# Designs tried in a protein design run: designed miniproteins, single chains, continued (3). Part 104

Each design is a single chain, and the fold is of that chain. pLDDT is the mean over its residues in the fold that is shown.

## One batch from the design tools (miniprotein)

Design m11833
Fold by ESMFold2-Fast:
Structure m11833 (fold): chain A 94 residues (1-94)
Amino acid sequence: AGPAGYTNSITTTIDAKEGETLLVSVSYTGLDDSETAELLVTVTKPDGSTESKTVTAKNGEATATFRATQSGTYTVTVYAPAGITPTNLTVSVL
């Protein structure tokens, strides 16, 4: 289940090697150009542990970076509050 106060989510999985960087890019709808909101980006590591960051959403997009501390499959989930809908989620390995 998602965190309290976050009603919309989008998720993907990516394989990464230890020492790589995960560049998370999310697009969304439901916010006016003059407004900002906080999105919660959560990464579940290969061992099942989680790392989370809040990012400021503006102009229909938000980005976050995470370091891959383990080799394996990472699950990336972006949680949005009510009224904001994530529409696309891309994770690039750098």
Scores: mean pLDDT 81

Design m11834
Fold by ESMFold2-Fast:
Order: sequence, then C-alpha cells, then structure tokens
Structure m11834 (fold): chain A 65 residues (1-65)
Amino acid sequence: EKLKKIWQEVLGVEKVGIKDNFFELGGHSEKAVTLLSRIEAEFGKEIPLKDLLENPTIEGVASLL
C-alpha cells in the first residue's frame, strides 16, 4: 500500500498496478532517484538504482525490502 502511494506521487499518476513498469509509466532517471529517496525515507532501506532498473515494478521493489 505505501509503495503504491509513493509510486503514484512520484509519477503524478492516479492509478498504478503492482506489475506496471516505472519507466513505461513516464518515469525517468531523475524521477527514479526521487522514488528511491522516498522509499529509503519510508522503509529505512537503501535500494541501488541498478536494482530498480532490473526490478522496475512495485512487486519487484517490494521483494527487495
């Protein structure tokens, strides 16, 4: 739930699915850095950008937390 909200706020989208690709939804490198910073602040876990590139979905990132 919290990850989905962070995804929506960073991308500026009203609806996102857990299997939707962050970059296909209009995410780019600057937004990716913002996303990872929000996740670190919320969950206390640092996720490298390379891991987001390999797992660009809410479900993929959730598996890393």
Scores: mean pLDDT 80

Design m11835
Fold by ESMFold2-Fast:
Structure m11835 (fold): chain A 60 residues (1-60)
Amino acid sequence: MVTLEASFEDVTRLTGAALRLIGDFPEAEVTVEGDRLIVTTEDDPEKVERIRELLEEFSK
């Protein structure tokens, strides 16, 4: 299991990231804690990289 975290200044971007993650990675567990998204997924390098990229795009 791999856990990824990202902090968001904008709640709209956080919500967009969460919805995209739920749609594109239904097997991942997505949790919101304040201004942070926590994503837990299987240790699959391709999925981990795609999730990381998505979090980076939405957190900027």
Scores: mean pLDDT 81

Design m11836
Fold by ESMFold2-Fast:
Structure m11836 (fold): chain A 55 residues (1-55)
Amino acid sequence: MLPSLEELVERVRAFSESLGLSEEQIETNVATLRELAARYGLALAARFFEAVSRP
C-alpha cells in the first residue's frame, strides 16, 4: 500500500532529524517533498526520495 503524503512527510522529517539537520532544513526538505508529490504524484515522489536517500 502506498504511504499517504502525511506519512511520507513524517518519514522525511524523521530521516532529516536523524541526520542532525536544523529545523529550517527539515522544513525545506518537507516542502520539497510536498511540491514533488503535488506536481508528479505521490508514488513518483516516494520513489525519487528513496533513490536520493540511498546513493
Scores: mean pLDDT 74

Design m11837
Fold by ESMFold2-Fast:
Structure m11837 (fold): chain A 76 residues (1-76)
Amino acid sequence: SELEQLVAEAEALIARIETNPDLPEEELRALAAQVRAIGQGLIDFGGSEQTRRLGEELIARADAALAAALAARAAA
């Protein structure tokens, strides 16, 4: 389904941030922004409470992954 494809895309983007914290900051931020856009689309247009919560979870995970990557870079 389109929902499953969007979730898989968001999961892959989050995984890329988590596994490659050494990417340029602008690229890490762009990856997080893509996940936020997917998550916001699920919140605005998903039509169910489950889909809205999933969108909120994806945004929170992207924000956490970005924060962790930037913190790791600052500590190195």
Scores: mean pLDDT 87

Design m11838
Fold by ESMFold2-Fast:
Structure m11838 (fold): chain A 76 residues (1-76)
Amino acid sequence: VEEEVKRLLEELKNSTDLEEIQKLATRIGNLGTKEARDGLAELANEYEAKGTPEDIEKAVILTLALIRATSLIVNE
């Protein structure tokens, strides 16, 4: 599971298509692990720091996936 999170994060970093990034971020979040949440948070912060409109949009996508992932964990 942790190795899968890392592979999906690498695919997301290598993707140039916002639709693919959104799909990958959702898949990572759906894994419901701490590694998934931490990875999404780190990437969102990195993209936001770059400050381009495209990178800000990526940060928003990652943040929304992170919010969903957090909701899955709160049930216990």
Scores: mean pLDDT 75

Design m11839
Fold by ESMFold2-Fast:
Structure m11839 (fold): chain A 83 residues (1-83)
Amino acid sequence: MKVREAARLATAAEILAVAAELEKSEEDLRAALELGREALELARESGDEEMVKEVQETLRRIAEIAERLGFPELAREARELAE
């Protein structure tokens, strides 16, 4: 159950992050980061290491987008979550 929820949230985070990059929206990128954070928590609770890695990759992409858009605090937070 939680693995499927983590996957859905990670997918939503990726879609929102792409939209945020197109619109240059810090607000939408922050929302994507929060979805990614929730996905990471659910993935870790599920014990599925593959899902944890997939969510960490999503968080790294969010960090890269934040860096490109000039949102350094958001990039830092996303990188810290991705480990």
Scores: mean pLDDT 85

Design m11840
Fold by ESMFold2-Fast:
Structure m11840 (fold): chain A 98 residues (1-98)
Amino acid sequence: GLLLRAIALALRAIGGLFELELLKERLKKIKDEEVKEKAEKLLKEAEELYREALRLAMEALKTEDEEEREELLRRAEELLRRAEELLKEAKKLIEENL
């Protein structure tokens, strides 16, 4: 059901935010300033997308309108996919430069 999907997307966003905080700590060990700046920018953009996706998923849990819920969940999933791609790119940069 759509409520279970909203919960799943919210948990996925929370998981992404947790991994992002771990990557920020690893970022502090990078000596190449250009790599560090690029990874920091990717993590910042991913964080903004994860936070917005979480907000939309939480709004989907509150609405009684099923059409509004479907739209909120669709938007949240799109933002999560973008956030996950940015996080993956940042993780690769960080791991290749440790």
Scores: mean pLDDT 89

Design m11841
Fold by ESMFold2-Fast:
Structure m11841 (fold): chain A 64 residues (1-64)
Amino acid sequence: ASATVEQIGDKYRITAKSSGGTAVGVGDDLREASEALGKELQKLEGESRREAQLAASAAVAKAA
């Protein structure tokens, strides 16, 4: 699994990729983008969701 954090204009986009799919969260700051990503992660299956969540958490920690 991999995740990236991008700043797009005045917003942040977090993209988390896993074997079971891709989840994207967008927000005005990293916290809001992470919360939006969390809702999208619920659509992934258990193992893929766990992998994507861990990758996203690591990417956010590096960006903060």
Scores: mean pLDDT 79

Design m11842
Fold by ESMFold2-Fast:
Structure m11842 (fold): chain A 117 residues (1-117)
Amino acid sequence: SLEEEIEKIKNEVLEKARELADKYGLTPEQRERVLRAVELMIEELIKNPDMTDEEIAESVLRALARAAGHDVTPEEIRATYEALGVSLREFAERMEGVLRDLYEIAKEAKKKIQELK
């Protein structure tokens, strides 16, 4: 079923997030934040599987902020990065380590969700 396929994608993405946490030697608290951010990101991708690459970058940044206990709107994130003269997509692509790998995990999750018939 569609629900079973979505659950499979969620489990695969969460496993990639665990591998990412291990790869970067994250503390237990940092690991928990990354896993929580990924859960929030997957829920947004399920609600909007047609998200652009820019919207995915925004979703990753918002999910990380929310996992850290900050209430940040998409508009606030966008306005901040626009004022810096960079797109959120370009920012995510230029970041090394955790943020860039989360962005790539998000893009792969979107692709898998979009392939569901």
Scores: mean pLDDT 74

Design m11843
Fold by ESMFold2-Fast:
Structure m11843 (fold): chain A 62 residues (1-62)
Amino acid sequence: MEEARKKVEELFAEIEKAIAAGDGETALQKAREAIDLLVNELGWSEEEAQRIVGLKIEQALE
């Protein structure tokens, strides 16, 4: 199956878990993967992808 949407949801969950664990390196790596997938597989603009991923990171840093 294509799973692009499922992969993005999994990456968001991994970003949140990595931030909660204090693993900023993993969080940044997963964030880059999510942006790439949103842009290349789901047709999002880079700005839209960066915005949504950035919001997820900010929410997890609380």
Scores: mean pLDDT 78

Design m11844
Fold by ESMFold2-Fast:
Structure m11844 (fold): chain A 69 residues (1-69)
Amino acid sequence: TKPLDEKEIDAAVLEIEVAVERTAYKNGAPLDEVIERLKQVLERAKKLGLPDSVIKWIEEEIKRAEAEK
């Protein structure tokens, strides 16, 4: 395991989380656009081989957003 690579991945995930939440709150973007961006983040996370816990978390965020429609 490479500790620095793992921390960089964790930092990126946290930044994505904050960016998504801030986009939904500040930009007043339509919920559909937020969901589409979350799906793009999920696809990239899968391609990068991020931990299953991170992938599942993103999937749950998408489900929560879809439930608010």
Scores: mean pLDDT 66

Design m11845
Fold by ESMFold2-Fast:
Structure m11845 (fold): chain A 71 residues (1-71)
Amino acid sequence: AAEARLQALADAVKEAVAKNEPTPETIGRIVREALAAHPLTFASREDAERAGQLVAKAVNEGIKAYEEKKK
């Protein structure tokens, strides 16, 4: 259940970043909006770190998709 929400959050971040110019301000806004739409509760610091890594990966993949689409 939590893993499904985390994946939905990561997918939403990747999709939104791929559609927007990837400035730090835009990325920060997208992540905040995705977190509001897909609220997560963490039982441990390790769970939070795992979520952070997945979101970071989604942002990087979104940036690559945006750059590929722009060409």
Scores: mean pLDDT 75

Design m11846
Fold by ESMFold2-Fast:
Structure m11846 (fold): chain A 91 residues (1-91)
Amino acid sequence: KYREEGLKLFSEGKYEEAVEAFKKALEENPDDAEAYLNLGQVLFRLGKYEEAVEYYRKALELDPNYTAAKKLLAWALEELKKYEEAEEVRK
């Protein structure tokens, strides 16, 4: 339910409220790779690229074949000028 609320808030541009909703989703289910991905995406939209990288890495720890998380992680690393790390993630 909190993940669904977070997605709705994110779509409405309510990024800070979306962050709180996704954090609540992760408090209830810490193994939700999709909630980590969603939290990372909201943080990316807020320009918090280092935090977005942390949550994308958490999503990949839970699901190493999570293609969307690999793509978004590489993009966030490029925003941070960490081009070599971004290249490694794409493999």
Scores: mean pLDDT 85

Design m11847
Fold by ESMFold2-Fast:
Structure m11847 (fold): chain A 75 residues (1-75)
Amino acid sequence: MEEVRRGEEARRRLVEAVRSGDPEETRRAAREFRETLIEMGVSEEDARKAVVQVAQQRLGEAARPMLDALREGAE
């Protein structure tokens, strides 16, 4: 349950960072979420895809300006 809780928190931080419109905060949150997913046993490729997908699912078109920052943080 700790890993699930950490993933949930990292996901919430990612969504908030993207909503803020700050590319630096978005890169940091994306990296944290990616690292958390990898720690939970997700592959590097799937973790990178999940970072972008979560932002797009929650924010849709509003995530578009942050896509580059999301991809940079997820790498």
Scores: mean pLDDT 77

Design m11848
Fold by ESMFold2-Fast:
Structure m11848 (fold): chain A 90 residues (1-90)
Amino acid sequence: SVEEYKRELFERIGEMAAKVQLEMQKAKETLSKEDALKKIEELRKQFAEEMEKLVEEASKLSDELAEAVKKYGNAVLAGIDVYIRELERE
């Protein structure tokens, strides 16, 4: 069903976001500030590219689902951008 697919898709996005969060924290704790920023920017780019693919896949099922996926992805990216900004200020 579309509802089942939506749940699985959102769980997958949530898992990707959690992995990015853990890798960002690890980079901050183990790398220099400059190297951590480079690593986090790379993680952001990889997440954005994967989200574009998921939005395209979702759009084949429904425009409303694609919009919901895009909003979720954008919220995660906004969180990463805040993290980058705060790290730059340290």
Scores: mean pLDDT 87

Design m11849
Fold by ESMFold2-Fast:
Structure m11849 (fold): chain A 72 residues (1-72)
Amino acid sequence: MAEKLRDPEVQAKVDAVLREFVERHAPELLHVFDATGSEKAARQSGVMLRLTTELSDEELEELVERIKKALA
């Protein structure tokens, strides 16, 4: 997964999906997307962990499917 995230197009699509879910389910975490470089990657990992605790099974499946679509 990480190697595909090096593609700017793929990274932008994954970032957009994560931002959309954060906006819908945990808007207080939107400030995480202001981070850059290695800090951005670490904070995105924290966002993913937070989303897995906030999302229902259905919402989590939607997130995973949208990330897979962005990576494909």
Scores: mean pLDDT 69

Design m11850
Fold by ESMFold2-Fast:
Structure m11850 (fold): chain A 71 residues (1-71)
Amino acid sequence: MEEELKKKIDELVKEANEAIRSGDFERAQELIDKLEEIAKTAKELGLNEISEYAKRKVDLLREALAQKQAE
């Protein structure tokens, strides 16, 4: 379960980074929101390490998105 969740998080992070690079900001935001929901669900299930992992990825992606939008 935890390995599957990490794999899903990594796949969504990859897609979000690709969306940011291509300038697809709506898609990037959608993927970031999905990662945030995974973090919330993991927290509710007591999977604190997975929740923190996903939240860290969300914070990094939001920063990258904001910087790209400023270009």
Scores: mean pLDDT 84

Design m11851
Fold by ESMFold2-Fast:
Structure m11851 (fold): chain A 62 residues (1-62)
Amino acid sequence: SVDAELAALDAQFTARVAAGDYAGALATLERRLALLREHRPEDTETIASVEAQIATVRALLA
């Protein structure tokens, strides 16, 4: 299910951040954002939160 995929991506994000893999963490956030936009477009608060996380991780990689 989409909810199971979103939960798995959250777990992957946490693990990658803990490992210092910010590029991998960014990839999981971008995949999560894509799924939210496709399947949960009404959840604008969660989408905005993920977009803010993406901006933060991108700043760490710059």
Scores: mean pLDDT 87

Design m11852
Fold by ESMFold2-Fast:
Structure m11852 (fold): chain A 107 residues (1-107)
Amino acid sequence: SKLDELLENTPNEDAQTLLRVLKRLEEKLDEIEKKLKDPNLTLEELRELKLELEQLRSFLAMLRWLLKHSELPEKDKKELLELIEELEERIEKLLEEIEEKIKELEK
């Protein structure tokens, strides 16, 4: 993945730390995506996954703010911002999928 490639090739220690944090977030999103494939998910489980995604969204917004105000090289900032944007888009898609499933179960 682009994230794994950047982890091996980024010499800045603070950028490396943020890349590792983003890698953990990516892994968490992969886990949530796998759980959403279960056709037997309960309304309570869907609401728990929604809460998790909302927490991850808030955390990414915080990281984005911290990154913009950091002393990191502009190249590292750009690459990290692009990764944050990709993860934000994945979260929004998953939130839409969960909301649709919740509405279907509330029929």
Scores: mean pLDDT 85

Design m11853
Fold by ESMFold2-Fast:
Structure m11853 (fold): chain A 61 residues (1-61)
Amino acid sequence: SDEERIKEMQERVAEALSKIEDEEKKNELLRRVLQTLHDFQQGKISIDEAEERIEEEIKKA
């Protein structure tokens, strides 16, 4: 279930990145997403919190 949710989040991020033409904004979104996923893997945040943060970062991009 968590693996499927991570894959779904990765697909949403990939689609969001494909719509951004500015390389600096792409790199910013990618780094924030990677940090969020790292925090989840370290047990600092829940999967629900990771999904929420990624959705917020996509909206800000």
Scores: mean pLDDT 83

Design m11854
Fold by ESMFold2-Fast:
Structure m11854 (fold): chain A 63 residues (1-63)
Amino acid sequence: SEAQKLTEQARKALENEDYETAIKLAKEALSLDPNNTEAKQILGQALYKLGKTDEALEVNKSI
């Protein structure tokens, strides 16, 4: 699915420490599949790495 491809791209961005791209792609994946646990995990980790701790904790609570 499109959501799965976006989630895979978000994970690669996270692994490359491109946190802004990881956030963008994970949010796009979640717009197509709001219950995608993997995309939520990537989003939370990327937000945490950028110091957006409160936003990261809120995402993690939704998992």
Scores: mean pLDDT 87

Design m11855
Fold by ESMFold2-Fast:
Structure m11855 (fold): chain A 63 residues (1-63)
Amino acid sequence: FSEEEIEEIFREYDTDGTGYLDGEEMLRLAKDLGVSEATVRSYDKNGDGKINYEEFKALMKSL
């Protein structure tokens, strides 16, 4: 994925407009990417139950 594509995808999943993907958004992302919820949660480096854009970008670059 290009950085432009990753940014657009992030905006589609950030339904609350908070700049983070929370639990429901992470579950939807995992399903759509065909990965486990645990895989997505492994990119939550802060352990706060959310992933920010940098963590999301790292996930998308790993695919």
Scores: mean pLDDT 77

Design m11856
Fold by ESMFold2-Fast:
Structure m11856 (fold): chain A 85 residues (1-85)
Amino acid sequence: KAVEKIKEAIKYTPYPDIQKQLEEAIKLVESDPKKAIELLEEVIGVLEVRRAVLLLVNTEENRKEAELLDKAIEYLEEAIKELEK
């Protein structure tokens, strides 16, 4: 289920603003799956940029946060794949 994948991504996303966007995507999954996909793609783009910035200052804390973002991105990519079926 796409909703379950998005909920898993929220657990790995330490940013309240992004968590709210993902909760909005969950609401769109049944009513407007195309718009849900667009929002998930936007969130993935934001997380990829934040991950890249963390790895520019390659501290232990930043590496751990980047690993969380890798998991969040993986779950969101799986959610998009479920919605495209």
Scores: mean pLDDT 85

Design m11857
Fold by ESMFold2-Fast:
Structure m11857 (fold): chain A 115 residues (1-115)
Amino acid sequence: AAALLAQGNALLAAGDYAAAVAAYTQAIALNPNNATAYNNRGNAYSNLGKAALALVDFTLAIAADPAFADAYNNRGNLYAQQGASANAIADYQKALALDPSNTTAQANLAALQAA
């Protein structure tokens, strides 16, 4: 539900990552195709250092909405953090193909190609 997504977003912004995960989990239970809830729960998991769970959630966000540029950029960031540079480059390129104005994906791609 929109209310649970909004609650999760407020908790994520406050840095309460564990509570944000719980709120997004409830939002997903009500709508299993909620790409935004998966993407934002992935961000919360990433902030908790739970990289494997974050990767699953970003992948599910992309499955729910293949045009979700932010989900590709976020999964790319996670791959880059893990040293999976080829996977990160592919995700950043997809993010830029979907949203050419994504300056964060552009900067992150340039940084990996310069390393």
Scores: mean pLDDT 88

Design m11859
Fold by ESMFold2-Fast:
Structure m11859 (fold): chain A 81 residues (1-81)
Amino acid sequence: MEEARKLLEEGKRAEKEGKLEEALEKYRKAAALASQEKDWELLAEALENIARVEEKRGDLESAELYRRTAELARELAERQR
């Protein structure tokens, strides 16, 4: 999952710079790749980061939805072990 983790790191850098739209784009791409490869731990991390950015943008409804989805991904990651 080299590409997905790289996108996650790029998203974190964009978020630190206040580039919230760029951060969301990177995190969404990371989540899509993680989902495709069934890397539920990485998917959960990407979704948690999306939720945080949506909250910063004032979209509390989307933030809560992504947090709930991330929790489900965390449960899948635990069951995979």
Scores: mean pLDDT 85

Design m11860
Fold by ESMFold2-Fast:
Structure m11860 (fold): chain A 67 residues (1-67)
Amino acid sequence: GEREELEKKIKELEEEIKKLKEELKKIEEELKKDPSLKNIIRYTALSLRIIGLEFELELLKEKLKEL
């Protein structure tokens, strides 16, 4: 049902966020070695993507609580 679909989406999103946070740490290390505009853009873009996904995750968790 709808609850199981939401739980699956939440789990998939949590796993994606975890992977992206690991990628962000790697980009942060690259940025420390090479503070180029390319690396600044990569870091900023991925940071914003993670924030957006974390916001979506919170909305899905709130919907699950109402079921």
Scores: mean pLDDT 87

Design m11861
Fold by ESMFold2-Fast:
Structure m11861 (fold): chain A 55 residues (1-55)
Amino acid sequence: SVAEEAERLKEEALRAVEEGKLEEADRLGTQLVLMGAYELAEEVGRAIREYLESL
């Protein structure tokens, strides 16, 4: 389902953040926006911000 696909993309994006692959995470977050998964996209954006603040 679209919801299951969106959750998978979110998990992929969060893993990318953990690996410091911020461009990949941002690309996946954009894909979530295009799918209408705004809440999940915002979660990815928050993770990117938290990562940058930890540097």
Scores: mean pLDDT 86

Design m11862
Fold by ESMFold2-Fast:
Formats: sequence, C-alpha cells, structure tokens
Structure m11862 (fold): chain A 61 residues (1-61)
Amino acid sequence: PPAPPPTEPAYSAEQRARRRELQALANEALERGLPPEEVGRILQEHLAAGVAAIRAAIDAA
C-alpha cells in the first residue's frame, strides 16, 4: 500500500506527556476561577516558556 504523505509529525510520548501536563494546568486554573478564555491566553502566551512559566502565570492571575 502507498505510504501516507509526510505531514505534521505525530506526537511523541514526550509531547503527549507535555499535552497532559498542559491540560492539568488548564483544569487547575479553571478550578481557581479563571475564565476559559483567560486560561487559553495564558497557555498560548507561555507555551514556549514551558509548564513552570504557565503555572506561575496562572498563580499570578
């Protein structure tokens, strides 16, 4: 059978683990009473800086 064309890379185990951690942080922020759109903004703003930066931003909000 023909191989599928190369597209976006599949998520690795590390990327899946980071995704789960980001989901946990988002849930934690929502439990703190932050609105979903603010949580989304914090995640987008600090995605490159990593999980610790996102947590700090959520704690500061």
Scores: mean pLDDT 73

Design m11863
Fold by ESMFold2-Fast:
Structure m11863 (fold): chain A 65 residues (1-65)
Amino acid sequence: DKEIKELEERIKEIEKEIERLRKEIKELEGSEDKEDILRLIGLKLRLIGLEFELELLKKKLKELK
């Protein structure tokens, strides 16, 4: 089932990206530097987008199984 495999691979890719973003966010948390604050906001917005995409892909995967 190629479609299921492709979805599982995309889910793993997004999960890895989310993990990377969470680590970067944690490293920037507590910074009072303007550049770090702006980067932190951008990373948090990216994280929200990826978490939403992950939820949709997981739902689709459950419907196919």
Scores: mean pLDDT 83

Design m11864
Fold by ESMFold2-Fast:
Structure m11864 (fold): chain A 53 residues (1-53)
Amino acid sequence: SAEEERVIALLREGLSYAEIGRRLGVSPLTVVRRVLAVLDRLGVDGVPEAAAA
């Protein structure tokens, strides 16, 4: 989503979760949840269990 892409773009600029949360007007925990949602989406195309040796 556009919100997820915005969070990733701000992370690429070197901002912390707290700074991104302040800039977007959300809690740092909300920023973390957005990042986890992106990682989960990327992980869906791979078998997570097969990645754990």
Scores: mean pLDDT 69

Design m11865
Fold by ESMFold2-Fast:
Structure m11865 (fold): chain A 55 residues (1-55)
Amino acid sequence: AELIRRVAMHDTGMSEEQLDEIVAAETEEELREIAERAGISLKSVKSIKRALLES
């Protein structure tokens, strides 16, 4: 859902491209790399992915 994407971007400062990368990531290692690159916690990235998948 676009609303969830916009909220995540506002809260984390991440781009739409970075959010798409989170959705595409299939392993915890990929999510950890995204988290480190964005300067947020792995827990936050996992939460964002769950929210995006649940719409």
Scores: mean pLDDT 75

Design m11866
Fold by ESMFold2-Fast:
Structure m11866 (fold): chain A 73 residues (1-73)
Amino acid sequence: PSDSEALRKIAEKLEKEGLTEESEIVREAAELSETNPEEAQKLIDEMIEKLSKDKEKLRKALKAVKEVGEELA
């Protein structure tokens, strides 16, 4: 499985949790991961920093990442 595929699945889970802005950022990172993986990682890091200021959103985002990780294992 590609990094782009994993990121797209994470974006879908984030959207279902009501994190629509975060989902859009992850979708953009998924497209960038095919051509510029370092820039994709920077977008993810900036999103995580913003989420760290809202613990409920952070918990939902971490749950989405864990579920995708389990599905791709």
Scores: mean pLDDT 79

Design m11867
Fold by ESMFold2-Fast:
Structure m11867 (fold): chain A 61 residues (1-61)
Amino acid sequence: GLDEAIEAIRAGDYERAERELVRAYLAGQISLETAQAIGRALRAGDRERAIELLEEAKRAL
């Protein structure tokens, strides 16, 4: 989920981060718009932005 995605990004495991992001979306924890924004940050290599968006999503739960 969201915590596992943050952990994966911090470890540099972007493939795991994307899998956990998809799981969080399918579990209803984040909107499609938020999932797409995080996915774009990950593909751009913007680690700080991806973590920021994930932490914001976690606070909204």
Scores: mean pLDDT 85

Design m11868
Fold by ESMFold2-Fast:
Structure m11868 (fold): chain A 86 residues (1-86)
Amino acid sequence: MKEAEELAEKALELFEEGKEAAKKGDLEKAKKLFEEALELAKKALELAKEELMKEFGLSEEELEELIEKSLKDFKEQGEKILKEAA
């Protein structure tokens, strides 16, 4: 999980940088940072997949549904921030 944890931490850092950029009115930078954060979050979840299944007692299918929902929620949060900053 160390690599997945590092990617997740970086994704959160990029998301916070995106929020700051949006707050300053730099919507192009914010959008790029949110897109990069989403890609890293997706990679982190894929790498953590087996460990998450083991920790939560989930099937691969159940975990894939949770990952998909989490990534959709993450994307929607970024889109909402961009819309509210515009």
Scores: mean pLDDT 78

Design m11869
Fold by ESMFold2-Fast:
Structure m11869 (fold): chain A 83 residues (1-83)
Amino acid sequence: SAEKVLELTREAIEKIAPETPEAAVEALRLALEAHEALAAGNEAEAARLAAEVERLLEEAPEEVRRANERVVEEGRKLAEEYL
């Protein structure tokens, strides 16, 4: 389910957060919040959060990309353990 995917994504972000640059973690958390807002039908809030994510991506694109790759890998491991 979409809700379970968002839950595992949140857990993955929190697992990488201690060793990840703050701006990259913030971008990932805002992206998750944007998806949660969209899933809840709050398109205006989702658009606002997406714009903030875009700004952070412009400031630190490489750090955000690396953090996202780590979230994907950690999320995959969580899905395998907590299916």
Scores: mean pLDDT 80

